# Designs tried in a protein design run: designed miniproteins, single chains, continued (4). Part 36

Each design is a single chain, and the fold is of that chain. pLDDT is the mean over its residues in the fold that is shown.

## One batch from the design tools (miniprotein)

Design m13226
Fold by ESMFold2-Fast:
Parts: structure tokens; C-alpha cells; sequence
Structure m13226 (fold): chain A 108 residues (1-108)
């Protein structure tokens, strides 16, 4: 049902928020570029697992509630944009390219 999909989205959003909070705290505590790169790789992998669950939720929502589908896509896009910006910032700081593996967004 639409309500079950919304409840699943709320749980995924809470898990993502907790990961983002931990990610920010660990990045703030890191003192070397190597530590920062390791943290980005670790947390992008964890966030990718949640994003893959959001992709499956989006596919289910597309058939039932197009507005919910678009909401999920926008939330996923925000996380991916944040991770890409963080990786780019570290590339400018360290001179090394950080490659992120992110799931493909489902077609709109």
C-alpha cells in the first residue's frame, strides 16, 4: 500500500540521516587526507546500500503514487549530489581523484 511505502521511506530517511550525522562527525575528527578519503569510501558504500533500497522503493511507488516516486528520486539525488561535492572537495584538497560507486536512478 501507499502507506506501507511511506513508512519504508521514513525508515530509510532516518537511517540515511543517522549515517550523514556520523559521516560529518568522523570527517570533522579526521586530521589527514588519507583518513578523510577512507571515511568517504566507507560511508559512500553504506549510503549506497540505502540508496539501492530506495531504488526498489521508487520502482514500487511509480506504479501506485507518482508523487511519492518523484519525492524518492529527489531525496536520492540530494544524497548523491552531497557525496559528489564532498569527493570533489577532497580531490581539490589532496590532488587525488576519489571515485564513488552510486546506483543508477530509475527513469522518471
Amino acid sequence: SVEELREQLEKLNQQMLDLLKDFSARLDAATTPEEKKAIVREYSAKMNELLEQMVELAKQAKEVDPKLFMQILMEMGSVETFLAATARSLQLETGEKIELELPQLPPS
Scores: mean pLDDT 80

Design m13227
Fold by ESMFold2-Fast:
Structure m13227 (fold): chain A 69 residues (1-69)
Amino acid sequence: MEEKILEYAKRAALGAIDVEKDQVGEETAERARKDILNAKTVEEIIAVAEKYGLDLAVSAVRAAVNHVR
């Protein structure tokens, strides 16, 4: 289920970034999307979201991981 959790976390983060892009700007959103797509663990996805100040993405990933368990 590790693979499914990672995929679900990526989808949650990318969806949240689409909502937050107007606050952080397109350049930051694009970099965050690229880093998230290249992430190998849920922890890396959360670290990327925190690095770029994407609070909604952090919350979405945490909720998604808890829901898939």
Scores: mean pLDDT 79

Design m13228
Fold by ESMFold2-Fast:
Structure m13228 (fold): chain A 83 residues (1-83)
Amino acid sequence: MKVEVLVFTASGSPASKVAAGLVKKLAESRGVEARAVPIDSELAKKLGVKTVPTVVVLVDGEVHAVLAQPSAEELEEALRRAL
């Protein structure tokens, strides 16, 4: 089962920077892939992402969870459920 974490971010958003750092830390500790994606990307439009930071958890390429402005605890719980 392939788990991938996407963090949707905007330039000049301190909250986006904090969320991206947190996701990177949690993903590295769990051995899962994570990447930051611009909010104005086609992928954000495809997934209906309209706010930053937003975290999307993909399992085998399918959307498993969408978390708008998640806390550290919410992110860790979502990753536990995906793994």
Scores: mean pLDDT 80

Design m13229
Fold by ESMFold2-Fast:
Parts: C-alpha cells; structure tokens; sequence
Structure m13229 (fold): chain A 66 residues (1-66)
C-alpha cells in the first residue's frame, strides 16, 4: 500500500523537525536550480507546484521552457 510505504520511509529516516525542514529547503533549492538548468523533471514538478500555489506567472514561465 502506497501510504504504508510512505510512513515506513518517514520512520526509517528518523528525522527531527529541524532536519525535515532543512531537507525541504534543500529540495526547494534543488528545484530552483533544476528549473534554471532546464531539467525536464524539475520543470514538470515546478509546473505542478506553482499550479498548487496559484503562482500563475511562474507556471507560465516554466511551461514555456517545458
């Protein structure tokens, strides 16, 4: 079950709230770098994220590159 796998991965990480936040920020930074580099995966993910955050200008920008 996908939910069970996700929970198990979280427990296996044994991360504190600080580490979780730090890794989240690193993921966002990697995302911004990937978008700047024109990575297809980063562009697709950025489109989904910007759509969820209602950042339409950013969505249009990355969609033009994808």
Amino acid sequence: MPGKLARNAGRSSGLSDEEVEKRGKLAEESYKKGVADGSPEALLGAQVRYHEEDKWEELDRVASQA
Scores: mean pLDDT 59

Design m13230
Fold by ESMFold2-Fast:
Structure m13230 (fold): chain A 90 residues (1-90)
Amino acid sequence: MSVVERAESYKEILYDLLEKVREYAKKNASEENLKKINELIDEAKRIADQALEEIKRSSEPEGEKILEKAKEEIDKILSEVQNLLDKEQS
């Protein structure tokens, strides 16, 4: 599987996950935290979209590095979202 195909698969899985997180936040988060979570979700989507476009223009080794960096940045965003949701249940 090419790095482009793997990046496309990652984006599809990420988008599905982010929509499930958004639906959960609508039911469980305050309006203030929901706004922050929506901003974080939009940022994660932007990073994924930008990374995919860069990967399409890159060599396979360069694309691998771009995908890894994007995953690390998105994981940090997902951790921030989880922390906001955890505070609502405390």
Scores: mean pLDDT 85

Design m13231
Fold by ESMFold2-Fast:
Structure m13231 (fold): chain A 57 residues (1-57)
Amino acid sequence: DRVARLHALSERAKTELGLTNEQIGLLRAGRLDEVLANTPEEKRPAVRALHAEYAAV
């Protein structure tokens, strides 16, 4: 179920990366650069990986 997969990704984004609902919305819209602009360098690889997972769903 796509909805269940998206929910699981959003929960990981909040619990593992501390992303807000607004930032999750930007990632789901493919607006990765806007999320990365406000992301510390050490977290950027994880945010990019999460964006790729959202794009694959």
Scores: mean pLDDT 80

Design m13232
Fold by ESMFold2-Fast:
Structure m13232 (fold): chain A 90 residues (1-90)
Amino acid sequence: MEEQARGLTEYALAAAEGKEAELDLKEMSEEEIEYAGEETARALKDLTNKQKKDALEGIAEGGEKAGLSNEQIGELVSALIGHLRKLEEE
């Protein structure tokens, strides 16, 4: 759980910076997807809108390459967007 959230966060930050990174995710439960989405959103919240967009697009592409299902990718992106909206109060 924590390890997968950390890996996703590091990948998202690299994607936001336009850097090459590899996403290595194990099969994720709904709880792990929600947690990883929240932690990644916390890391992204203070970035520019362009960097947030680049990170989200990177995660969708990286998730597919890592072998996540379209449903899991959709849940992860949805969790990320939802948490970003809640955290973006400032």
Scores: mean pLDDT 76

Design m13233
Fold by ESMFold2-Fast:
Structure m13233 (fold): chain A 64 residues (1-64)
Amino acid sequence: KPVEAGEKGGPARFSTGAAEYAKEQGLSDRQAADAGTIGAAFGLMYGGKASGEAGKWAVERWKA
């Protein structure tokens, strides 16, 4: 299950923030990795603020 093996340094910094937020909300490592990927994509396009908002969006989608 490759989604759970999303631990990378360097460019994954935006990914880490979103994944950490997901884990704080009690989501699984799999869901945290998915949230991290979404956060990384938006962070690279729009910067750290967008990464955080994308991460929250993903977490809330998985919580509901």
Scores: mean pLDDT 62

Design m13234
Fold by ESMFold2-Fast:
Structure m13234 (fold): chain A 90 residues (1-90)
Amino acid sequence: MVDQALQYLDQGNRLFMQGQYDQAIDYYRRSIDLGRDNPDIRGRALAGLGVAYAAQGQFDLARQYIQQSRDLGRLNSARSAERFLQRQQQ
């Protein structure tokens, strides 16, 4: 259901802000699974996976998820994730 996919996305974002990157990744994945029919939610969750993996130093995996977010048309989410990734690589 779209509502639950969005709730999992919001929970992932909260966990990310708290530095709970492994838990954030789990909730972003759940959001993607439930949001299969919604490219907006799926794209936002993919950008979330990108920033979470970047925060853990997994830069190649982060780039892959950010690109998938961009391919779904979530340009603002992908750009924000790319800026975060660039800062983590310094």
Scores: mean pLDDT 84

Design m13235
Fold by ESMFold2-Fast:
Structure m13235 (fold): chain A 98 residues (1-98)
Amino acid sequence: MEEEKRKKEEEREEARKVADEMFEISNESSLKALKYADKGDLKKMEEEAKKGIEKNEKLAKEVEEKLSPEDANYVKTMAGASQGLVRMTLSVGKIALK
């Protein structure tokens, strides 16, 4: 019981760290994409957005097999949310450039 509680707390803490890293990756990618949008470079904007999404997806996949199903589902949800932020930024950037 005590051992299971400790392992669950450690896994939950790891899941939170991964979620924080995912949002940090998405923020960096979005800021770089916006910089290229400001310069009118749509291709580089899209490329930077894709890099952020790919890095986020790879991180989620690496941690998924190490976590409980509950924590893995939490990480997947956070990955989807952080990727959604990058995609929304890309969509707004495309409209602003037009």
Scores: mean pLDDT 78

Design m13236
Fold by ESMFold2-Fast:
Parts: sequence; structure tokens; C-alpha cells
Structure m13236 (fold): chain A 90 residues (1-90)
Amino acid sequence: MVWAGGVALDGRRGVASAPEGDGVELGKRALEAAGVDGEGLEPYAGAVAPSGGGGQAFARDGEVVGAAGLSPAGEETALAAAEAALRAAL
């Protein structure tokens, strides 16, 4: 299965390729590609990283930094999932 990846940051978004694997690690890599330091990034408490598609917010020291989305349906769905996860976490 081919997955599409996306990221949402305050005021910015981007698309990244996401091979099969752990959705949390793929989300961290997508945020790093968007210029976010991956050190200390953890899934935001109260949100789950869906490896089967959807969005996950990430935090550092309890502060939400951004969100990543994964989808087998393509880049637009992955971006929408990332934006929804960020909005829900803020």
C-alpha cells in the first residue's frame, strides 16, 4: 500500500512521501523535512497516530509544535488530516 504524507505547522503546510511503516516515525520525519527539530517530539497526549490514515499532533515539552497526516487516499487527504489534527490540538 502506498501512503501519502502531509504536515501542518502554524500558518504553513507541506506534502511528503510516506512509505509503509510506523505512523509516528513517519510523522516525525515529515515534520523534520518541513524544518521542525525532531529532537524531543512526541505524539501529543490525547491524540493517537493512526498508521491506517489520519492525523496526529506532535508536541515538545507539552507545547504543540505541529501535526502530520498519513493517507492511502493521497496527498490532499493527508494534508486535511494533518490540518484537522493541529486544529483539534490547539
Scores: mean pLDDT 61

Design m13237
Fold by ESMFold2-Fast:
Structure m13237 (fold): chain A 94 residues (1-94)
Amino acid sequence: MLSPEELIEKLLEEIKKLLEEMAKDPSKAQEILERISKLIEYAEKNLSKEDLIKFYEKAIEIFEEYRKKNRDNELIVTYTGLLIGELKKRIEKI
């Protein structure tokens, strides 16, 4: 079994791969968003409150980086913006 820190790293790497897939094939955006949502739900079920905050903060950084890197891609800008907003809202309610 993975430590909480190893689990966070593994989930974040999967999110990065999914964002790269979305950039290459925007037609898969809905499926990829559903997969990202499932990874976030898995983190919420398996991480402590403290580790979950760390996961959310690192996920936000990843989404912000991809948003900046892909500024000309309206789908990436829109979807990463929505994900950033939702995760920031979840952090404030913890």
Scores: mean pLDDT 83

Design m13238
Fold by ESMFold2-Fast:
Structure m13238 (fold): chain A 91 residues (1-91)
Amino acid sequence: ELQQLSLELVEAVERARELARYYEEVLGDRELAEELRRFTEELLASLPEEGREKLSHLGKDAPLVVAQRVLERLRERLREAEERARELLEA
């Protein structure tokens, strides 16, 4: 359901913003914070373009597939960022 995917995407974006603030405020790494924010914004901004490019071969479910791919890519970046934050904190 598109509405469910939208809610999950909003939650992932909010988590990314909170993690970016953690990088800046707790770890003092503004560059990592800005990199994560930029990645998130660029990924969201790419939705209309990626939709157009990939929709031609996906047919009826194309909007849901595109939204799901964006969510999966954001979740993957979040896992990488969380692991890096843990490494920096433990160092």
Scores: mean pLDDT 69

Design m13239
Fold by ESMFold2-Fast:
Structure m13239 (fold): chain A 85 residues (1-85)
Amino acid sequence: MVDKIKQEMVDYVKNQPLHIASLTYLRLSSQLANDLRNQGYSDDEIQETLRKLRAVYYRAMAEKLKSQGYDEEAELYLELAKKLE
């Protein structure tokens, strides 16, 4: 489940405009949180899993920005990802 949501997010960030990518991240984060809560995971475990999803989102955003020539912005997103890992 988690790996599928991570891959889905990477694919959406790759294929969607930058402003839509943040909305996709919020949707997938909400979906994952609800799925984990329904499976009986604690709030702390859910928050740790969501932190890992945020790191994947930031890395995907960095790759997209770098591909568009926004190297400085890409480095900022990579730094944000490292803080969550």
Scores: mean pLDDT 80

Design m13240
Fold by ESMFold2-Fast:
Structure m13240 (fold): chain A 124 residues (1-124)
Amino acid sequence: MDELEKILEKDPENFEARLELAKEYIKRKEYERAIELIEWLRKSGKVTLQEAEDLLQAVAEAIGKEKLEPYGPHLLLSVTVMKAENTPDLDKIIVDRYLNLVLAALYEAIGNYEEAEKYRKEVR
């Protein structure tokens, strides 16, 4: 647990440590710390579709799946359809939507409704 924090203290730009620590902070309900890491991960452009799905699942387990409604199930269906259609840049589009949904849910959980609304607009 604390080893990820030590890795990040020595190498603040360590993508893998930031990703794993973001999931851990979500599980601990340390949402403000999770937000900082996830905003950095979003800016990196390196988050995979599976990693974005893992972050959505962590939020659903910590905060409740209802906080991801109505978007989560609709995004999963959209991914399935777009894969069938061979949509160009599909993974990037869906990762951006998933990370914006994660950030919106986390900002709402800490009572920052203004920032939550900004990220919800980005999901559309």
Scores: mean pLDDT 75

Design m13241
Fold by ESMFold2-Fast:
Structure m13241 (fold): chain A 72 residues (1-72)
Amino acid sequence: MEADKLYEQAKRAAETALRHAREGNFEAADQAIEGMEYFAKKLESLGYTDKAKEVQELAERARAEVERIRAA
């Protein structure tokens, strides 16, 4: 199902962002978070508002962790 596939891609992007941040590759981490935001907007445009919100919450959590690692 399209929504489930986009959600799984967003989840993998979150894990990728955190891995890159831990490696000091913040450019790649930021790109992964941008990818999650694109998936959220795509879900919203397709009418999957609940899944879009879930992906946005995942992206916000990933961004917070990336910024926490960056500030350390």
Scores: mean pLDDT 85

Design m13242
Fold by ESMFold2-Fast:
Structure m13242 (fold): chain A 79 residues (1-79)
Amino acid sequence: SMKEKIEKLVEEIFNMSEEELEARLSPEQREAIRKYSEEYGVSRKEALQRALLAQRMAGLSDEERKLLKEIWEKKLKEK
C-alpha cells in the first residue's frame, strides 16, 4: 500500500548512519547541509535526513508527501 511504501522509506532514512546519509548526497549538498546545521542549530544527522527526504519527495504525489511528513513527525516524537 501507499502507507507501507512511505513508512518503509521513512524507516530506512531514520535508521541510516550519518555516513550512509552522506553517501547518498552530492558533495555540494553535504556542504549546504553542514552550513544549514551550523546556522539553525539542527543536528547534522537530522539535517542530512531532511535533505534526503526532500530529494525522495520530488518523485512523490502531494498525498504521499503529506503522509511522509506525518510519519516523519511521529518518528521524531518517539525518540
Scores: mean pLDDT 78

Design m13243
Fold by ESMFold2-Fast:
Structure m13243 (fold): chain A 97 residues (1-97)
Amino acid sequence: MELQGSHVTLEAEAIGPGKVKVTVTVGPLGDYNPAGRKTLTVDIYVDGKLVKTVETDENGNATAEITLPEPGKHKITAFVEVDGLPVDAASKTVEVP
């Protein structure tokens, strides 16, 4: 979706049966977001359901391991919040054995 306050890159890798490693980078290519925040809140959704909330590091990077209840294709979406306001989102489809 357009009109975003920062950029988000989402990578999702199957690391085992029913498990995905999610890496989120916020701001310009692993730097802080343009507002100069040290850390940001990232909400991770699987198939439209909130499964995990994480904080980025000072370079805008966050990593999480997600356990999926079913094998197959799942849509992972990361929403980034600044002061409780959603500023950006990214999504990726992953297939797990």
Scores: mean pLDDT 71

Design m13244
Fold by ESMFold2-Fast:
Structure m13244 (fold): chain A 72 residues (1-72)
Amino acid sequence: MLFPDDTLLRDIVDELSKKYGVPQSQIYVEGRNGTKVRASDLDLDKGMRDVGRDISGNGPLPNPDDLYFSIE
């Protein structure tokens, strides 16, 4: 089943953690609907499509391109 998204949440979180010098616990994932979740509370081994679905639940915005990252 075509792996169109080979990028794991872990890889993005690790890159942001190194680039900004912050612990992963300060990195958050936010959907366009305003739902904000700490990345460490998510399954870091999931691909971005699955992360998008988890954040939006059964609602709209299952598209991983609608995800934002923030540091707090």
Scores: mean pLDDT 67

Design m13245
Fold by ESMFold2-Fast:
Structure m13245 (fold): chain A 72 residues (1-72)
Amino acid sequence: MTGVQVLYDSAQQVIAMADKLEKAGHTEEAARLYEQASRLFDRVADLTDDPELSEQARRQSEESRRRAERLR
Protein backbone atom coordinates (compact mmCIF):
# COMPACT_ATOMS: atom_id res chain seq x y z
CA MET A 1 0.00 0.00 0.00
CA THR A 2 1.50 3.33 -1.13
CA GLY A 3 -0.19 6.28 0.51
CA VAL A 4 -3.83 5.07 0.52
CA GLN A 5 -4.21 5.68 4.28
CA VAL A 6 -2.52 9.09 3.97
CA LEU A 7 -4.88 10.06 1.13
CA TYR A 8 -7.93 8.92 3.13
CA ASP A 9 -6.82 10.85 6.23
CA SER A 10 -6.08 13.93 4.07
CA ALA A 11 -9.56 13.74 2.50
CA GLN A 12 -11.16 13.61 5.96
CA GLN A 13 -9.15 16.67 7.08
CA VAL A 14 -10.16 18.58 3.93
CA ILE A 15 -13.84 17.78 4.65
CA ALA A 16 -13.44 19.12 8.21
CA MET A 17 -11.88 22.35 6.88
CA ALA A 18 -14.61 22.71 4.23
CA ASP A 19 -17.33 22.27 6.88
CA LYS A 20 -15.82 25.04 9.03
CA LEU A 21 -15.55 27.40 6.04
CA GLU A 22 -19.16 26.66 5.02
CA LYS A 23 -20.39 27.45 8.56
CA ALA A 24 -18.40 30.71 8.46
CA GLY A 25 -20.14 31.72 5.20
CA HIS A 26 -17.14 31.13 2.91
CA THR A 27 -19.25 28.99 0.58
CA GLU A 28 -17.10 29.33 -2.58
CA GLU A 29 -13.90 28.34 -0.73
CA ALA A 30 -15.79 25.49 1.01
CA ALA A 31 -17.04 24.24 -2.39
CA ARG A 32 -13.47 24.07 -3.71
CA LEU A 33 -12.34 22.06 -0.67
CA TYR A 34 -15.30 19.65 -1.02
CA GLU A 35 -14.27 19.12 -4.67
CA GLN A 36 -10.67 18.51 -3.54
CA ALA A 37 -11.87 15.96 -0.95
CA SER A 38 -13.99 14.23 -3.62
CA ARG A 39 -10.90 13.80 -5.83
CA LEU A 40 -8.87 12.44 -2.90
CA PHE A 41 -11.60 9.90 -2.08
CA ASP A 42 -11.77 8.88 -5.78
CA ARG A 43 -8.00 8.27 -5.65
CA VAL A 44 -8.38 6.14 -2.49
CA ALA A 45 -11.11 4.06 -4.17
CA ASP A 46 -8.91 3.50 -7.25
CA LEU A 47 -5.76 2.57 -5.27
CA THR A 48 -7.17 0.34 -2.51
CA ASP A 49 -7.56 -3.45 -2.72
CA ASP A 50 -10.09 -3.31 0.17
CA PRO A 51 -13.66 -3.48 -1.24
CA GLU A 52 -15.17 -1.95 1.92
CA LEU A 53 -12.76 0.99 1.89
CA SER A 54 -13.34 1.42 -1.86
CA GLU A 55 -17.12 1.57 -1.33
CA GLN A 56 -16.78 3.99 1.61
CA ALA A 57 -14.41 6.22 -0.38
CA ARG A 58 -16.75 6.28 -3.39
CA ARG A 59 -19.71 7.23 -1.17
CA GLN A 60 -17.66 9.99 0.52
CA SER A 61 -16.51 11.25 -2.90
CA GLU A 62 -20.11 11.48 -4.16
CA GLU A 63 -21.33 13.20 -0.95
CA SER A 64 -18.48 15.72 -1.13
CA ARG A 65 -19.18 16.42 -4.82
CA ARG A 66 -22.90 16.97 -4.15
CA ARG A 67 -22.08 19.26 -1.21
CA ALA A 68 -19.82 21.34 -3.49
CA GLU A 69 -22.54 21.54 -6.18
CA ARG A 70 -25.10 22.75 -3.61
CA LEU A 71 -22.77 25.62 -2.59
CA ARG A 72 -22.18 26.82 -6.19
Scores: mean pLDDT 84

Design m13246
Fold by ESMFold2-Fast:
Structure m13246 (fold): chain A 80 residues (1-80)
Amino acid sequence: DEVKKALEEFLKLVEEELEAIKAELASLSPEELQAAIAHLDGLIAKIEKEYKEKAPEEAEKVIAVLEELRAAAEAALAAQ
């Protein structure tokens, strides 16, 4: 399944870089953080709509990581 493989590859990439991505989010301006949160919200909604039925386990793992990044972005925004 091409969708399952793509989600697994995306998950591995984000998991490997998770702390680096969180550090980058902490360095962003309030405007950039708001844009990042909006982008993450859109990506989560898209994965839920398009992939959750086809690859539920992989989609749930990707959504969990994206929600963790979203929480980090919100925390960084609140700290400014």
Scores: mean pLDDT 83

Design m13247
Fold by ESMFold2-Fast:
Structure m13247 (fold): chain A 92 residues (1-92)
Amino acid sequence: NSSLVEQVRKLIEEMKNTNDVSKLQKLTNEILELLDQIDDEEERVKLYEELINLLINNSSKYKSKEETEKEKEERIEAVKTALEKLRQQQQR
């Protein structure tokens, strides 16, 4: 579904342009939910990889802002979820 792919790309762009940790967590969760709905496996895998790279690169934003224990746990869970889903996509 090209509409879902465009929605995910828009959310990824919003993640690139925000320094709000709470907004980053919400955008990450929304992207993960939408990725599960994309029927094109090749495009889905590419978007999972882009999300994972963005989450890794966003670690610098978290270091420059006081991260609460809750925000840290939410970030770690989001990364774990994305990595597990990427692993499943690469194995299938």
Scores: mean pLDDT 70

Design m13248
Fold by ESMFold2-Fast:
Structure m13248 (fold): chain A 94 residues (1-94)
Amino acid sequence: SLDDILAAERDGLVAASEANLELGKEYFEKGDYQKAVSAFVAASLLAAAGDDYKLLSKVFKESSEFLKKTSDSETDQKLAERLEELSRKYEEKA
C-alpha cells in the first residue's frame, strides 16, 4: 500500500538523518568544519522529511553545541542561539 511505502521511506530518511548527525559530530572532532556543517544540514533536512521532530530537535541542539565550541564570533553565537530556540520549538512539537 501507499502507506507502507511512505512508512518505509520515512524510516530510511530517519536512518539517514541519524547517520549524518554522527558524521557531522565526527567531522567537528576532526576539525573539518565545512563538512560538519554540511552533514548537520543534511541531518536536519532528512529528519524534517521523515517527520521525526524529536530527531530534528536533537540535530539542532547538537549543531548549536558544536558551533558554540568551534567559534567565538558574534555571528556564530547568534546562529547557535537560534538553533537552540529551534531545538526547543521542535521538542515541543514531538
Scores: mean pLDDT 84

Design m13249
Fold by ESMFold2-Fast:
Structure m13249 (fold): chain A 82 residues (1-82)
Amino acid sequence: SALEAEIVELSEDERKELLARIREIMKEMDALLDSLPSISPDMRRVYFGTIGLVTVYTSLGDYRAAVQAAEKGLKELKKMAA
């Protein structure tokens, strides 16, 4: 679509910054889960669901949506861990 064409035209620096942000959030999710004595089935669903969504958006070139999906997943996992 025309919207996807605009996303593909992001500057190299903007793309790198968004990808770096995704990597940082994913590391925070992994560190959070590694810190827990056990991981519930609900937490596993949120974690794998978030990875799937980030992968789909990244494959479509929608790096902003991928960041938003990753941030939402981390927030939900933090809420469940509390």
Scores: mean pLDDT 81

Design m13250
Fold by ESMFold2-Fast:
Structure m13250 (fold): chain A 67 residues (1-67)
Amino acid sequence: MIELHPSLTEEEVQDWLEALRRGDVPALERHRRLLEEKGITRLDLETDPDGVVHSLRVSTDEPIPRR
């Protein structure tokens, strides 16, 4: 299931996932810049064994790992 960040619409998330599946580099670049501009620093994707993305989580938080 796709979990939406308040700063992203469902349409934007679906368009981004479609671009990921297609390897549409210009669209991916545009979405990446949009996310960075909104302060979203992490994206977690979960995939099936076939590599199909079926869940997405975004966060503006940036956990700082100890290395």
Scores: mean pLDDT 57

Design m13251
Fold by ESMFold2-Fast:
Parts: sequence; structure tokens; C-alpha cells
Structure m13251 (fold): chain A 71 residues (1-71)
Amino acid sequence: SPVMEKLEELYREFQEAIRRGDVDEAGRLLVEMNDLFVENQDKLSPEEREYALKLLADMNGLYNEALREKE
């Protein structure tokens, strides 16, 4: 679906931000990902919702780790 394609694009952009050490950009992308998911979850299949939640869980884990390394 177009929504899932956009969520996957945001996930890739987030991974690149984390890779660069751009924690501020990673945080913005995480918020955008969450907002897009919440606003469009009713348009996703059950399988797409499960996959999107796994991506969000991964993003939250990586973002929190990056914040801890920043001390």
C-alpha cells in the first residue's frame, strides 16, 4: 500500500540519520513515522499493521540507545 511504502521510506531515512549520528533528525523522523501510522492505521491490513509496529519498536529502541550514548 502507499501508506506502507511511505512508512518503509521513513524507516530507511531514520536508519541513515542514526548511522550519521544525527539524533535530532532521527527524532523528527520517528515522530513523523508515528503520526503517519496513527493517522492511517485503519487503512492498513492486519499484516501491515503488525509489520509497521515492528518497525516502530526497532526505531524506538535505536533512538533511545542513541540518546543514552549522547549522555
Scores: mean pLDDT 87

Design m13252
Fold by ESMFold2-Fast:
Structure m13252 (fold): chain A 90 residues (1-90)
Amino acid sequence: ALSEEELIKTIAEAAKTIVDNILSLYPDLEPKVKAQIEALLKQLEEAKTIEEALSAVEELFKLLKEAIPELSDLLDDRLDKLKYYVEKWS
């Protein structure tokens, strides 16, 4: 099994990759939304527990779904898969 530190790092890297790809595809997002995304990514990087990391990802994906509703199903699928792998590798 992965350590909690390794799981938190894996969660953060997976979420950051998804967010970076979305920001690349949607460069015209409101500056305020981009600032909120950056704040949540920092919260994710500073997470000390798996629960804190997953909470930050859920808030990030909720914000992205509100800003880009067409990504809702994709982000829900990605979050479900992330939770599945965390549970499997714990």
Scores: mean pLDDT 83

Design m13253
Fold by ESMFold2-Fast:
Structure m13253 (fold): chain A 92 residues (1-92)
Amino acid sequence: SIKTLAETLASKFSPEEKQKLSYALKLAQIPEFKENDDLQKIGGRLLLAFSLEKAEDLNVKLQVHLAKLGITDPRLALLVLKHLYEILGKPV
């Protein structure tokens, strides 16, 4: 389920990484994440967006969808991508 996938993604982040991502989302001024600030919801939205993507296109499309979610810090975007790729069984 999306909830289980989101929980798995969230569990990949350390407390320090979660704090940094939370701050980056607040700085990006994303209304939906400002109220929720929930890495599980972020992970679920990303996984849902990519559920129908071909493996070879996934990397390019991940960056576009992260930008749509307001994740604009390059280091935090790469961190999210790394953990997402681990869950999807892709090389980082």
Scores: mean pLDDT 55

Design m13254
Fold by ESMFold2-Fast:
Structure m13254 (fold): chain A 67 residues (1-67)
Amino acid sequence: MSEEEKKEALEKAREIAEKLGVDPKRAEDTARFALEENKKSVEEALEAAEYAAKGDDKAALRILLSK
């Protein structure tokens, strides 16, 4: 994944959290973790970030651990 794609994914995670009225920092950190540690796609990282930001840690974790 390019640095540009990663930057765009992190920015989108923040925008999703802001639209939902939840913590943008939590969404960004979850997306970063998904991309860097779990080697997830941008789509999976954004989905996990949205669930984590909403407080649905179970749904977020299932996405992060999926193969």
Scores: mean pLDDT 78

Design m13255
Fold by ESMFold2-Fast:
Structure m13255 (fold): chain A 75 residues (1-75)
Amino acid sequence: MKDGSIVEGVNRAIQRRLDSTTDPEARRVLEEARPELIKAAEKAQNTPKDRDEQVKAIVELSELFQRVLEKADRA
């Protein structure tokens, strides 16, 4: 496995949420959002080593993850 700490962390967070979610509709929302979350995590991970750009990418990832969790909770 490639050691991608941000991508790996996001993938594990999604998996933990899926493991604790029994509602089929909420699980569907999480599964459908997984590719978008992983893409955002890859963008944050591959952002140039400019600190401000990396922080911005991490904030965008965090906001996207929060929106996905809220959507799953509403399902």
Scores: mean pLDDT 75

Design m13256
Fold by ESMFold2-Fast:
Structure m13256 (fold): chain A 56 residues (1-56)
Amino acid sequence: LAEEARRLAEEVGLPFVENKSRVSAAGEVTLVPMSDAELEAMVANLRAFAAAEAAK
């Protein structure tokens, strides 16, 4: 999934990062890995974007 998302992001010219930002109650920013469900949603969004670009 992460590798699939990376390839799709490269094809549409968008940067891909496996981590997302998480902010604690103290205001500290931590990078945490994305879940499989979040990666699947990202892949679906990137595929929809690529399909829209191909339709131009």
Scores: mean pLDDT 67

Design m13257
Fold by ESMFold2-Fast:
Structure m13257 (fold): chain A 87 residues (1-87)
Amino acid sequence: STQDILLKAYNKIKSKKLSENKDLSIAFGDALIYAELLNIPLPDNKAIKVEAKYAVAGLPLLKMMPESTLKKEFNKALNTIKELLNK
């Protein structure tokens, strides 16, 4: 599921140094932002949910984007996460 993919990404990021997971960390952050804007359910993890809400609060211009664009960007981020998790 989407939640399983996001949780696996989060666990991989926290277990390694940022320099080793930079691309994964960026894709994960993007996925959280677009998921929050689209009301897509996040994993049942307080740290993940808090990060998503604060990230969106810092990016007011993203609220002006069409829903179709937000969905496209979410799917791009999620696909990037899937590819990086398979390495």
Scores: mean pLDDT 83

Design m13258
Fold by ESMFold2-Fast:
Structure m13258 (fold): chain A 79 residues (1-79)
Amino acid sequence: MLSKNQVELELLSFVGLAKMMLSAGGDYIPPSVLAKLIQQGQKLLKQGEELGVDESTLQEMRDMIQTLQQQYQKILEQD
């Protein structure tokens, strides 16, 4: 089990990496990769919530998961 500080660092690192990937070419991210990112982000968010990580950091993660979910839905709905 990771410490609160380690989980907070992992949350910040995940958000930063996801922002970079979306900025570099979100439309080119395969749906399978987006699904795995969403799943990993949700697991990390749950750990952060259980350990009482700062609400601002948790909210950034929730917003990022929502953005990834919207991108995934967009790809599934494209002809």
Scores: mean pLDDT 81

Design m13259
Fold by ESMFold2-Fast:
Structure m13259 (fold): chain A 115 residues (1-115)
Amino acid sequence: SMEEFWKEVEKKLEEFRKKIEATSDPRLIAQYAVELAVEIVDLAVKYKLSGEQIVEAVERLAKLMVELDLPAAVVRAARDNMLARLAEAGASEELLERVRKVFDEAIARIEEKEA
């Protein structure tokens, strides 16, 4: 159900926050971000989400990545892995472009903070 999906997403986002706050290892930070991005796609496939619902989940993920001050390179890696997994799952070009834009806006916000 949609309620079960959002509950699992919220749990994974909170677990991710705790993992990032517990480490300064850039390799682990990158690994956790990529793993979470792929897990969100796998949940979206499991729960048969619409494109609009997938974009909402990506917006929540991207917002958290900005709030945690993740490096732009890590957010790009998460973006690229999520897009690859969505494409493998049969996502439309329109959905892939919308997801890319959400991450690109988050990356721009991070780069503005680093300037």
Scores: mean pLDDT 88

